# Designed miniproteins, single chains, continued (3): the designs that were tried, part 16

Each design is a single chain, and the fold is of that chain. pLDDT is the mean over its residues in the fold that is shown.

## One batch from the design tools (miniprotein)

Design m8528
Fold by ESMFold2-Fast:
Structure m8528 (fold): chain A 88 residues (1-88)
Amino acid sequence: STLERVREAIEKVAASVKELGKETELLKTTEPTKPLEEILEELARLREELDRLSATHGADVPEAVRQEALEISRRYLELAAQAIRQLL
């Protein structure tokens, strides 16, 4: 499922960060706002929304749809940082 793929990707990134013993300032200052399971479910939902927009519009994307995709992407990255932070 999309949720399982997102979970695996986040866990692999967190394991690599933990093994290297290095964190960016973004990870150090990122405070989790929700339980990990809720964040992963929201990440899966956002990923499915991005995939849907890509499938529907292809390369010829209206400006409003592009702005929607950028906002979803921004939200995805913020939540990904929170999920990684919880696994460190």
Scores: mean pLDDT 76

Design m8529
Fold by ESMFold2-Fast:
Structure m8529 (fold): chain A 94 residues (1-94)
Amino acid sequence: MPPVMSDESKEALVAYLLSLSPGQLRQFLDWVVEELEELAKNAKTEEERENIIQTIENFLDVLRELLARETDPESRAAIEAAIARLEKLLKEVK
């Protein structure tokens, strides 16, 4: 399985995402979720599925930290939507 994301990498990504406008954040999160959905759909081996599960879990940790720090209502809605989509995807690939 890929390693769990480091605290430094998580903080750097959260800081970057906090710097985005609501529209930029929504576009980025939609792109990431769509990429993960496509990777999950194309997974053919147990190792590929485990790698995708770990990637989804790492990104969910980032999004939950981002949601705790985000104050903009539109950005918060985009983050909550992305979390819900990734939690659904995680249930489908497990």
Scores: mean pLDDT 83

Design m8530
Fold by ESMFold2-Fast:
Structure m8530 (fold): chain A 113 residues (1-113)
Amino acid sequence: MVAEARIEIRVDAGDALARLTFRLPSGRARVRMEVEREGAHVEEVVEPGEGDLTVEVAVGRPGTVVRVTIRSPLREDAEEAARAAVEAARASLAADAAAVRGVEIRTRFREVE
């Protein structure tokens, strides 16, 4: 059984570029990040055991979507990593508040066999 957290961040940055920062505590969860913007797709994966990692993503233009999938054998580790990722993203977006016109953040948790 693997715990999975899915975070979807929709950003409207208008004509400005915003940066999202994700910080992963303890490196106990696997994180996959996908960025979709105007038909372009970028993917990065971070494996458990790499410690506290900061992943930075440049986002811009209306309709930019960032999807983060976090997986861990332990639900508590997946939930902790998801909370840290959301908090880091919110802090990053708040730092660029003048560039950001709209933000929607959704989080879902499930157990996967």
Scores: mean pLDDT 71

Design m8531
Fold by ESMFold2-Fast:
Structure m8531 (fold): chain A 100 residues (1-100)
Amino acid sequence: MTLSLSEYLESLLEEMKKNPSKQRELAAQALALLERAVREAEEDPSIPEELKKEMRRLTEEFRRAYEAEDFERFAELLRRAIGVVREYEKIVKEKKEEEA
């Protein structure tokens, strides 16, 4: 079964809690996925500008936490970002259903 981005991010967050030794690796993977989602959102005119700004802000906060090796802060940001990603995915899904 192919996981959605939000489901995959939830799995990464849970693994970070279970395996502190892998936090840096898992955080890097989560950051890369979020940066990709921001790039895709920027190219989509159906995504509200306010949501794009929030996604950009969160990604910058993630980068700062990752560079500071503040994985507790990173995990808190990831919990917030999962909600934002779910809203983004809902809009993308609704757009695809309207185009079909």
Scores: mean pLDDT 79

Design m8532
Fold by ESMFold2-Fast:
Structure m8532 (fold): chain A 98 residues (1-98)
Amino acid sequence: AVRAVATRALVSEPEDISPDKQKFTGFGAVDVVAERPARVEVRVTLTLEYNGKTYTAESEPVVRDVPPGRATLVAQAEVIAPKVPSDAKLTVEVEVRL
């Protein structure tokens, strides 16, 4: 069997890509322990909410055949949005399929 031991989410500091736009990168990581070779999939969804507008990006699925032992899988998603005040809401969701 395979099991998720830990799941982590992180958002990088925004990058200025133009005078009026910035890029946010969301990362999701899963640590797994496998007793036998197993397929593991991780996806990340990054959502930025501000003044009733929502900007969402979902990563491509990161799929790996994990050998017995410990492994870490990381997925990332990027959102490009207008420069927003610090009160904008950022949400990172990490989905794991074992």
Scores: mean pLDDT 82

Design m8533
Fold by ESMFold2-Fast:
Structure m8533 (fold): chain A 77 residues (1-77)
Amino acid sequence: LKEEIFKELEEARKAAAAEGLDLSNAVAEIKKAIEEGDLDLAASMLGRVRDAARARGKERTAKELEEALEKVKELKE
């Protein structure tokens, strides 16, 4: 599951780059939170970045971030 989340985060980073956004630092921080077991922080950061992407009309990036967020919520079970 963690590997799948990391894959989704890389897809979100690529989608963001294609839409003119640099999420490299945000993705690195989210990965670190997941590795440290701080899933609440990871989910909070993902939700914030998703909302920012939506506000800027970057719908593909927002969708990829939402998919990663749902997997983080699943990992918290």
Scores: mean pLDDT 81

Design m8534
Fold by ESMFold2-Fast:
Structure m8534 (fold): chain A 70 residues (1-70)
Amino acid sequence: MKKKLEEIKKTLEDAQAKLKAASSDEERNAAGSEVNKAVKEAMEIINLQPEELSSMDNLLKLIDEAAKKA
C-alpha cells in the first residue's frame, strides 16, 4: 500500500508540473486530463469522498498521511 500511495503522489506532482509548464492549449488540456485521472485514482485509494476534497494540496497531504500509516 505505501509504495502505491507514493507512486500516486508522484504521478499527481508530475501531472501538476506538466500543467504548469504547458505552453499551448493542447498541452494544458492533456496535462489537465492527467491531473484529473490521477486525482480520481488517489481518491479511490484513500477512500476520499468528492465533498472532502478541498484542494490539490489537501489531497497530497491526505496521501502523505495514508502512506505514513501504511
Scores: mean pLDDT 74

Design m8535
Fold by ESMFold2-Fast:
Structure m8535 (fold): chain A 62 residues (1-62)
Amino acid sequence: MTPEEKQRLAVAITAAALRAIGLYLDGKSKEEVIEEARRHMREAGVPEEDIERFVKTLEKDL
């Protein structure tokens, strides 16, 4: 993986996390928050393995 790819993935994951926090604070369900995070990361080209690890963390913490 190139440094540019790593940076793009880090930005995408960070953006997904911030959006998820915003939705959670707006009173959205845990399921809606998780699905939005998955959608955003997939659209940004994050590998499915990394998406699943992040989602597992969100499911545990929410």
Scores: mean pLDDT 76

Design m8536
Fold by ESMFold2-Fast:
Structure m8536 (fold): chain A 65 residues (1-65)
Amino acid sequence: SLDIEMAEGLLYMTGSVLGVKITVEKIDGKLKITLEGEPKDSRQAKELAEKIAKNLGVEIEEIKL
């Protein structure tokens, strides 16, 4: 859907801004997210990922740090 693709784009942009490597997999209309970076930045990326998904109505299946 458009919302899940928008969420993926916003997540990659968030990773670029924070210096966190974000990997996004789309599974059955849900997001599986992997975050790789400094602990503080990865925690911030996780919080932003949750907000992005909530605001777009996209379900997160898993966030792995």
Scores: mean pLDDT 87

Design m8537
Fold by ESMFold2-Fast:
Structure m8537 (fold): chain A 64 residues (1-64)
Amino acid sequence: GPATEQALLDLLDRMLEKAGHLLSEEEKQELRAYAVELARTLPLDEAKERLERHMLAVVLRSLS
């Protein structure tokens, strides 16, 4: 629901404050779209775990 979506977007914003400088604007928009999709399909705790793992994978690829 909207509360789950907002919580995931807030989590993404906090992660992007720390690592967003390593990512393109396109990658940031893709992460935002992914967070919205996770909020529609998964409970909050599962959605947070999936978003954090995906963000880590994107950041690690950017460092390679």
Scores: mean pLDDT 85

Design m8538
Fold by ESMFold2-Fast:
Structure m8538 (fold): chain A 74 residues (1-74)
Amino acid sequence: DSSLIYPAIVEALRKKGVEIEGVPSDTKFTEEQKELAEKLLPVPVEELKELLKKILTGELNAEEAVEAVEKLLE
């Protein structure tokens, strides 16, 4: 589900100690977003940052973002 991808990456990065500009520290996520974030915790910070950047700049569309996350979760 593409609507989970961006919030899950943000939550995973925050749990790994990375602050994301423009996102308040008290931001609440849905249970599904948190579950996907937990699955992303083993992914290196730099890979999650690059994926987030590509999503925010439009280098990856929603379908490509889902495929990229699935590859990271292999």
Scores: mean pLDDT 74

Design m8539
Fold by ESMFold2-Fast:
Structure m8539 (fold): chain A 75 residues (1-75)
Amino acid sequence: SREEILASLPERARLAEELLRAINEGRPKKEIEELARKLGLSREEIKKMTRNELKVLAASLAAEAAHGLPRSGKR
């Protein structure tokens, strides 16, 4: 479905990359939590994770999304 495709394509990849960047830049916890929620994590899961655990998860999701991305098309 469209939802499944969006979760695996550019939007998910961008969210994962943005989450990783936000963690690396030391952005406020609330912003990190917002980005993680957009990636499908629950508030409870986010509250129980450390910043380092979120960073590892974000990096893994970004890598997975990159493998699923088509070459820049849209031509």
Scores: mean pLDDT 68

Design m8540
Fold by ESMFold2-Fast:
Structure m8540 (fold): chain A 90 residues (1-90)
Amino acid sequence: ELEKITRELSERLGIDLATARRLVEARRLLLEVAHKYLAQGYPLEEALRKAVEEALKRGIELSTLRKLAEILAKEGLASGELILEILKEM
Protein backbone atom coordinates (compact mmCIF):
# COMPACT_ATOMS: atom_id res chain seq x y z
CA GLU A 1 0.00 0.00 0.00
CA LEU A 2 2.75 2.51 0.92
CA GLU A 3 4.55 1.76 -2.38
CA LYS A 4 1.27 2.20 -4.32
CA ILE A 5 0.53 5.52 -2.56
CA THR A 6 4.11 6.66 -3.33
CA ARG A 7 3.72 5.82 -7.05
CA GLU A 8 0.33 7.56 -7.29
CA LEU A 9 1.70 10.69 -5.58
CA SER A 10 4.77 10.70 -7.88
CA GLU A 11 2.54 10.53 -10.98
CA ARG A 12 -0.02 13.08 -9.70
CA LEU A 13 2.59 15.71 -8.72
CA GLY A 14 5.12 14.98 -11.48
CA ILE A 15 7.92 14.33 -8.97
CA ASP A 16 10.47 11.51 -8.75
CA LEU A 17 9.82 8.40 -6.65
CA ALA A 18 12.51 9.28 -4.06
CA THR A 19 10.88 12.68 -3.38
CA ALA A 20 7.42 11.07 -3.30
CA ARG A 21 8.66 8.46 -0.76
CA ARG A 22 10.01 11.24 1.49
CA LEU A 23 6.65 13.08 1.32
CA VAL A 24 4.67 9.90 2.08
CA GLU A 25 6.96 9.05 5.05
CA ALA A 26 6.75 12.63 6.38
CA ARG A 27 2.93 12.61 6.10
CA ARG A 28 2.65 9.24 7.89
CA LEU A 29 4.91 10.40 10.73
CA LEU A 30 3.09 13.74 11.12
CA LEU A 31 -0.32 12.03 11.22
CA GLU A 32 0.85 9.38 13.72
CA VAL A 33 2.40 11.91 16.14
CA ALA A 34 -0.43 14.46 15.77
CA HIS A 35 -3.08 11.78 16.45
CA LYS A 36 -1.14 10.65 19.54
CA TYR A 37 -1.19 14.17 21.02
CA LEU A 38 -4.81 14.85 19.97
CA ALA A 39 -5.81 11.65 21.81
CA GLN A 40 -4.10 13.07 24.93
CA GLY A 41 -6.29 16.20 24.75
CA TYR A 42 -3.87 18.64 23.11
CA PRO A 43 -5.41 21.24 20.78
CA LEU A 44 -4.79 20.76 17.03
CA GLU A 45 -2.16 23.53 16.69
CA GLU A 46 -0.10 22.18 19.64
CA ALA A 47 -0.43 18.56 18.38
CA LEU A 48 0.80 19.66 14.92
CA ARG A 49 3.66 21.68 16.46
CA LYS A 50 4.82 18.59 18.38
CA ALA A 51 4.49 16.47 15.22
CA VAL A 52 6.65 18.94 13.21
CA GLU A 53 9.28 19.01 16.00
CA GLU A 54 9.38 15.18 16.09
CA ALA A 55 9.71 14.98 12.27
CA LEU A 56 12.65 17.42 12.33
CA LYS A 57 14.27 15.52 15.23
CA ARG A 58 13.99 12.30 13.19
CA GLY A 59 15.83 13.90 10.25
CA ILE A 60 13.00 14.97 7.96
CA GLU A 61 14.10 18.18 6.18
CA LEU A 62 12.28 21.53 6.57
CA SER A 63 11.90 21.65 2.76
CA THR A 64 10.07 18.28 2.77
CA LEU A 65 7.73 19.38 5.59
CA ARG A 66 7.03 22.68 3.82
CA LYS A 67 6.24 20.89 0.52
CA LEU A 68 3.93 18.45 2.35
CA ALA A 69 2.16 21.33 4.16
CA GLU A 70 1.66 23.17 0.82
CA ILE A 71 0.08 20.01 -0.67
CA LEU A 72 -2.24 19.54 2.33
CA ALA A 73 -3.29 23.22 2.25
CA LYS A 74 -3.98 22.98 -1.51
CA GLU A 75 -6.17 19.92 -0.81
CA GLY A 76 -8.23 22.13 1.53
CA LEU A 77 -6.93 20.74 4.81
CA ALA A 78 -6.66 23.30 7.63
CA SER A 79 -3.79 21.20 9.06
CA GLY A 80 -1.67 22.17 6.03
CA GLU A 81 -2.19 25.89 6.67
CA LEU A 82 -1.36 25.44 10.38
CA ILE A 83 1.82 23.50 9.57
CA LEU A 84 2.94 26.27 7.15
CA GLU A 85 2.48 28.84 9.95
CA ILE A 86 4.40 26.63 12.43
CA LEU A 87 7.28 26.20 9.92
CA LYS A 88 7.43 30.00 9.42
CA GLU A 89 8.32 30.29 13.14
CA MET A 90 11.23 27.84 12.70
Scores: mean pLDDT 80

Design m8541
Fold by ESMFold2-Fast:
Structure m8541 (fold): chain A 70 residues (1-70)
Amino acid sequence: SIEEAVEEAVKRAKPKPGEDEALVAAELAFQLLIERSDDPRAALDRLTSDPALVEEIKRLAREAVERAKK
């Protein structure tokens, strides 16, 4: 699921000092969602054509990073 990809991305993300941890995690979550799809090209096309989905993934990544810090 999207939430599972985000949680895994937060755990696996290795942001460099000064990077936005939530943005790094969101980028990794996009990569994991594409790689885990039965059709990676269609998954990439879906993400590029659905800005609401992209914003939701970024929001989930920010929330997951905040939870991990607490």
Scores: mean pLDDT 78

Design m8542
Fold by ESMFold2-Fast:
Structure m8542 (fold): chain A 95 residues (1-95)
Amino acid sequence: SEIEKKLEEIFKKVDELVELIRNGASPAEIDRKMDEIEKLIKELPKKEQLRAVAFVLSALTLVEMKYIMEGKPVPEALRRAIDRATELEKKLLEE
């Protein structure tokens, strides 16, 4: 399925995003990866777009929780990615 293929690509890019955040990547690198993820999401049918955004948010908030639980400062890059995913979810829900 074309949908399943795009979802798998999104999952792989989310894993790449998490690794970039863990490795201290620049805001520009995080933005580039988020742009790639958002582009793939927008190519899905609306119902699958909402599911994909929910997955991205869940993955990123799990990473945030791990930083908090370990007493480590949450990277600004992670907060930025969460904010971008949240704004995309809001836009999709308004349609």
Scores: mean pLDDT 86

Design m8543
Fold by ESMFold2-Fast:
Structure m8543 (fold): chain A 79 residues (1-79)
Amino acid sequence: MPLAVAVAEIDVPEGTTTEEAQEIAREAAAGVPGVARVEAKVENGKLTLGVFTYGSAEAARANAEAVARAVQERLEARA
């Protein structure tokens, strides 16, 4: 099965670290079927999520959107 990656960007609260974002992203990804792994990086108040999926580019995009939404909800709950 081909491995596909999709990238999503979200704005994050001031002071959010890459380590914190990566932990939240891993928790969010655990709730999304078919995600092979997730990578998170925070730069200048923006979080970039790389979501790796076994399957099509469409599946990877849908999974990236689902993970980004879950991460954003968790970060907003802390703000």
Scores: mean pLDDT 79

Design m8544
Fold by ESMFold2-Fast:
Structure m8544 (fold): chain A 68 residues (1-68)
Amino acid sequence: MLSPEQQEEVLRAMALIRAGVLRVITKTEPIVEEVETPDGPVYLVHDPALGKVYEISAEEGIVERPAP
């Protein structure tokens, strides 16, 4: 099992990769937010062009949600 530090590094890398892919596809600048939760860090990748948010966490992996 990955240590908490290794899990955080993986999640951060996933968020950056997602943001890079979205930037190439949408030609927009996605916003990456790091949120600390009781279940561990969560990275939110906002895509304003599509009105979507991608939630990256150890619990659920990558989950697509509508922007609020």
Scores: mean pLDDT 74

Design m8545
Fold by ESMFold2-Fast:
Structure m8545 (fold): chain A 106 residues (1-106)
Amino acid sequence: MVSPELLAERATPRAVELLREAARLFRKGAEYAKQGDIEKAAELAAEGYRLVAEALAEMGFDDAAQEVRDAIPSVREEMLSMSPEELAKRLQGVADALERIVALAE
């Protein structure tokens, strides 16, 4: 667990761009989840987590980046078992958190 403030302090321009793109993917995933398309929501979230891992590596959090990458298959499986409402809420929460980090870094 890395604090938003710590992530913002170490953010590079590339890391900010990656986190912004990840937030966009999580927002799209939340919209697909609201529409009942859990498979598409999980696919977009998995790609979002991949970008988060790349951003963490860019900021020098290599161990955290690897933990995120290794967790993607199990997180995707968990998401596929969630209700549309629960998944939409979770993905929107992740997007909001990433957007907060981007705002603190700018």
Scores: mean pLDDT 85

Design m8546
Fold by ESMFold2-Fast:
Structure m8546 (fold): chain A 64 residues (1-64)
Amino acid sequence: MKSIEELIEEVERLAKQIKDEGLRKRIEAMIESARHLSKDPEYHDDARDILLYAKKKIKEYLKS
């Protein structure tokens, strides 16, 4: 499984491929929330879940 830092970098790279400004801003907000949560070990799983959800949304967009 990827580290939270590696997952943030992956989602940030994928987010650059988003042409829709609204979706990109939502994904950027999810990345920021995950980054904030990742500073506390108690919320690492929550941070990971947010990043995986963001990745799923980007993949769905790119398949369209």
Scores: mean pLDDT 82

Design m8547
Fold by ESMFold2-Fast:
Structure m8547 (fold): chain A 102 residues (1-102)
Amino acid sequence: SEAEEHVREAIEKLREAIDILTGSHPGDPRAEKAIELAEEAIDHLRKALALLRAGDLEGAIEHLREAVRKAREAARLSPDPEAAELLEEAARHAEEARRALE
């Protein structure tokens, strides 16, 4: 589905951001917190995907909203501008997934 494609794209962007933060900013506490939030966003997106497949649209929407919030918070904390852009792109894909369900 269109929503599932957007969820997969969001996860991919979050993983790319984590790789940049891990490789380019080792030991930066802001990068460490951004990575933690991005990993939490991935967990919410995976839960949303499982709920979409189960037909629980309300549950999926709640997890998509949490993923958007976490990804945007990670972007604000990111010391890396490229990682911040990827985190914002992930948030946009999660919002597009939510919009496709409404």
Scores: mean pLDDT 91

Design m8548
Fold by ESMFold2-Fast:
Structure m8548 (fold): chain A 55 residues (1-55)
Amino acid sequence: SSQEELIARNEADIALLEEKIAELGDSERDKLLALFYQIAINSSRLVTERIRKRL
């Protein structure tokens, strides 16, 4: 279903963002980028959870 496709896409996006965080250094800029990536991950997880609750 399109909902399952959206979940798979969101999970792939989360994995990519986690990989990007792992590549960041310890500079103030990189710490800020990690925070923004974490916000994106959290938002994608909330969307995925909401979709699963509807199944």
Scores: mean pLDDT 84

Design m8549
Fold by ESMFold2-Fast:
Structure m8549 (fold): chain A 68 residues (1-68)
Amino acid sequence: KPSILEQVEALVEEMLADGHSLASVIQVLESLKAEVERDTSASEEEKKEQIEALDRVIARVRERQAAA
């Protein structure tokens, strides 16, 4: 079973393969993070896990953007 981190990383690679910019990818990930924070059906522990995975991937994409 792929981890949440692996699923988010796979989404990033698919978006880049489809021609999305690194800035566009960051915007989508920030939007997903906001949606997780607004989700009233998820537990705080589930939200924490999802937000930590999104934050980690956002940091990696921002680092890649800075290196380009």
Scores: mean pLDDT 80

Design m8550
Fold by ESMFold2-Fast:
Structure m8550 (fold): chain A 78 residues (1-78)
Amino acid sequence: MQQLEQIAQQFLQALKNKDYEQAQQYIDQLSQLAGQYYAPLGPQVAQQAQQQARDIGLAELDRFNNPEKTEALIEAAR
């Protein structure tokens, strides 16, 4: 539980710092931990937990950054 909270906090910090590559890595780690946590309940439940965690993480990343707006900001910063 504490490990999940720690990685979730790091994911939010990466989003705040606009480190989207690092944020994607944390989404993968959160998905893997969800799968491990639910593995005793069966492989189908573990797979659903992994997919749900990934979908939630990607939705948060999309809310923080629209790819179109990110490209426009990068172009403006050059």
Scores: mean pLDDT 71

Design m8551
Fold by ESMFold2-Fast:
Structure m8551 (fold): chain A 74 residues (1-74)
Amino acid sequence: AAIEASRASFEEVLDAAKRAEKTGSVPITVAAALLITLASPEDIEKVIEYLKDSKSENAKWIRKIGEKALEERK
C-alpha cells in the first residue's frame, strides 16, 4: 500500500536510534526522531519500549518525540 510504503520500518528507526545513542550526535538524533514520526504506531511503540531503559539524553528525546507522535495518532 502507498501509505505504508512511505513509512519508516522498525529496523530503520531502531538502527538510527542505536547510532544516536552510541555517537551522541545531534544530527543523527534528529534523523532518528524524524524516522520515528514516519513509523507505524506499532513500530513507534516497539522503539519506545527499546529506549525506555536508556540513560542517554538522546534516547530520552527520541522516545519523547515518538510518544508525542503516537498520541497524535490516537
Scores: mean pLDDT 72

Design m8552
Fold by ESMFold2-Fast:
Structure m8552 (fold): chain A 89 residues (1-89)
Amino acid sequence: ALSDAELQAKIDALAAKAAAEYGWDAELVRQALAKQAEAAAAYAAGDFEKAKELAVEAVRLLGEARGLSEEEIEELVEEAEREIERTIA
């Protein structure tokens, strides 16, 4: 497993890359990736409700990073919720 410092450095690098390649907001991508990592940890611990909540929050942050409208973000959230429910079923 990565240390907390190594995980943070990897998140920062991925956020910077997304901003450089796609023009996304680096701060919001960093926050989204951090929430995604928390969701993965919750899922591994068997806390599926917390994992779902964190994954949905990550999708919202990523949509904001991409400059999407609130309507487009809600569509992505609904898709993510359906995919999560299929994965844990």
Scores: mean pLDDT 79

Design m8553
Fold by ESMFold2-Fast:
Structure m8553 (fold): chain A 68 residues (1-68)
Amino acid sequence: GRELRKEVVGRLAALAAIHLARERGLKVLSVEVEVIDEERARATVETEEGVLTYEFTREELLKWAKEN
């Protein structure tokens, strides 16, 4: 597949993190994404139960995008 740019990795990381928090039954209040490079991003999700941090690789995000 084509290589993702940092902006695409960041958007997918935000969407995946929100999805994972909601799957746990948590209400998402905010999300902040730190794009490390085209291969990696870190998403921090503020919920009513506290703060969750997720780290994603490009491979994980591409797999998630195909399934969702």
Scores: mean pLDDT 81

Design m8554
Fold by ESMFold2-Fast:
Structure m8554 (fold): chain A 72 residues (1-72)
Amino acid sequence: SMLEKARKFLSSSDALHYIGGSFPGSISDPYSYIAEQIVKQWKDEGITVKDVEELDGSDIPQSVRDRVIEGL
């Protein structure tokens, strides 16, 4: 399912580094940056707002989740 794809991506030890690489020190808001990378990938994979709403704080930080929902 799409929810399982989202969880598998987020549970990867390299998930945050995979989507954006190491965060540049010049990025003042790393949560915005990571949310934008997740939105781009998950739009391409067909993951929807409903799928993301099923995620909790153990899957994704709330601040990142809210920005991903806004971006989808």
Scores: mean pLDDT 67

Design m8555
Fold by ESMFold2-Fast:
Structure m8555 (fold): chain A 108 residues (1-108)
Amino acid sequence: MPELSEEQIKKMAEILGLPEEIFKKYGASNVAAAALIVLWLLVTEMPLSVKTVQNILKKLGIDLPEEVIQRIMDAAKALPNKEKALLELESIIPEEFRKWLTDKWNSI
């Protein structure tokens, strides 16, 4: 996975209403992938649960604790405009990361 800069981590933390420490502790790319999946499911009105997100992440080779996934979901659900948050998050994430995530998703 491409490495995310401290500036990208700070911007993502602000967009999602999450502390920067969660990205540093659990891996910035792992948290970013989880946040994108959660927001995408919310915006497309697909069923959302910790187990659903965890299963998707495991297929992508990402292992996050259920408590971390729940925290990301709670933060995303609390956002006043989820579509705007998704677009802003996609704009700061490198194209190589988005391509990697999409390629992995399509390979499942």
Scores: mean pLDDT 78

Design m8556
Fold by ESMFold2-Fast:
Structure m8556 (fold): chain A 92 residues (1-92)
Amino acid sequence: MSIVEEGKKIAEEAEKVKERAQQLRDEATKNPKYSAAANAYELAVRYAEQAIKYFKEAIETGDKELYEKGKKFLDMAVQLLDEAERIRKKIE
């Protein structure tokens, strides 16, 4: 696949990761006992946003380096989601 086709697909995946992280962050921020999980979800949102930005730039320019940077930020966002879920479950 071209960087454009791969970038569009993975940008869609990054948007879904961002949406989930934002929803979970908003729920966690309602109760101070979940503050650590809320912080991890917020970081996941920020990294997903950065991934989306790099993928959009990679789609426009065809730059493989921007595409690879986006993938690294998306991987970090997914890892932070998993960590936030682990923290949340220990509180419950």
Scores: mean pLDDT 84

Design m8557
Fold by ESMFold2-Fast:
Structure m8557 (fold): chain A 82 residues (1-82)
Amino acid sequence: MSFKYGEKVKVRNLEDGKVYEVTLRSTKDLKPGDKVRIMQRPDDPENPFAIPLSNPNAERNVKALEAAGFKDLGEGEVLGKA
């Protein structure tokens, strides 16, 4: 099973076990078990988003967002559809 642009998916944070719902904005379909980095917005902490770790720029994008005030909540795993 794969998840497409615009679908809501559940992501489990691997550090604290919390489950987040994120809307996919990726150009690549995600599947259960895919790894993401969970980012918290400084202006909207209740609506975190996920950066797929299959993106070769993921680490660079995370560091740039942290410099801009976004919080890295850690690595997550895609569970399934929300």
Scores: mean pLDDT 75

Design m8558
Fold by ESMFold2-Fast:
Structure m8558 (fold): chain A 97 residues (1-97)
Amino acid sequence: MVIPLSEEEREELLRAALENVEEAIEALKAGDERQATIHLTAAALLLIALEIGGLETPELAEARKHLLEAIKALNAGDKEKAIEHLEEAREHLEEEL
């Protein structure tokens, strides 16, 4: 809508979002909720940047949906459910790459 992202910029932001989702999963498995929150926030901001940059696909919509459900689960204290949603978000981001 505003400034369209180049193909290279889209791939860089997608890879950064995927890496942050993977780091959030590992942090939750290690019991480090602070690091998980940092990585979840970074992933959410990267997905917003992709949307503002004009990338709006079913795979990104599903990744965003699962990321939000993971945040809700984490706020409810359900780490296992948060990890399940993050793994779904990871799969959708991998399909977009």
Scores: mean pLDDT 84

Design m8559
Fold by ESMFold2-Fast:
Order: sequence, then structure tokens, then C-alpha cells
Structure m8559 (fold): chain A 61 residues (1-61)
Amino acid sequence: SVAAEASRLAVEAFELASAHKDEVTPEQAQAMGEALDLMAKGTEEDYRRAKELLEEVLAAM
């Protein structure tokens, strides 16, 4: 499901950010926070948007 994919990407992004905290940009931190806020809303559209944001963050790391 999109929710499961978003959750997996969130774990990956936060694990990578934790390992490289000094390299995380303010923009990446903001995008990760926005993704968590979207996931908290819990709709299919919000999970899809969260997934897109997390994929962009991971691609930039």
C-alpha cells in the first residue's frame, strides 16, 4: 500500500539523516517534517504526497 511505502521511506530517510545529521539541509529537514504531517492526516492522497517528498529527500542525500 502507499501508506506502507511512505512508512518505509520515512524510516529510511530518518535513519540516513540520523547517520549524517551534520549534512542534512534545512530544506531536507522541512520536507521530512512535511511528509510526517501528511502521513498523520492519513488519506491516500496525503500518503502519496508524503511518498513523493521522501523519495525526493532520499534522492538528494
Scores: mean pLDDT 81

Design m8560
Fold by ESMFold2-Fast:
Structure m8560 (fold): chain A 57 residues (1-57)
Amino acid sequence: MIEKEVGPGYSDALAVMRELLEKQGEVTVKAKKESIEAHVASLALGKARAEKRKEEE
């Protein structure tokens, strides 16, 4: 742990971490949404195809 002269550099690092946390939160939520949508669409297509074939038989 840094015990001395923590003020200047440490304060700046904390400010950067705050900005990164907010930015990462938004980006992570967006990426998760896109991934989930793609996965759900793939599952829906698979289900629709299986049901259509079952009804044709």
Scores: mean pLDDT 65

Design m8561
Fold by ESMFold2-Fast:
Structure m8561 (fold): chain A 91 residues (1-91)
Amino acid sequence: MDKLIPEEYKELVDKLVELARQGNWEEVEKILDELIAKGTEEDKKAVEYMLTSLAFLARILQDKELGERLLKLAEKTGDPVLVATVRAAIG
């Protein structure tokens, strides 16, 4: 089976998940905004994997506010597939 998250993004995803667990959402949002602004194919893939991982964390924590913040970030990308994926992941 293909890996859901490429190895080169795994460390960054793990770092963002840890920041979210610590409640440091402002730093997570800043990092994601910077990647969205760069707009390369590599940065787009990183944003997709990070938002998906954080959406599962929001679901596990039952954190509706985190889920809503992630949905707003997905909407900023302009990718309707990513928006649908984040909605499905948060429940």
Scores: mean pLDDT 74

Design m8562
Fold by ESMFold2-Fast:
Structure m8562 (fold): chain A 114 residues (1-114)
Amino acid sequence: MEEEERKKKALEEIKAKLKAYAEAHAGETDLEEQLAALAELYEEMAKIAREYGEASEELAEGYELVAEGLRTGDEEKLFEGLKKIALFLGELYGKVDEKKIEEVSREIAREVVA
């Protein structure tokens, strides 16, 4: 199976997980419970990405770093995870501005940990 087909299939399963999460947590208002559930979601998305092998390895590592950063409040892990995810998606969808990805990823990580 082509590498691009594996990447797209991984993203479709990840989209299904995101939809299921949104539906399950539509009424959730406790921030600590939301962050814990998000960490579990990212761990499940990482498992899906791992199932598609080397084609989605960077995506899996990105999700694993985001999950760990959310659980520990580690801004650097959140930043590195978000950056890996954004670079993977940018490469698939045809534009990568690495500097902009780094700036946005750093800002998001800072806001989530604060």
Scores: mean pLDDT 75

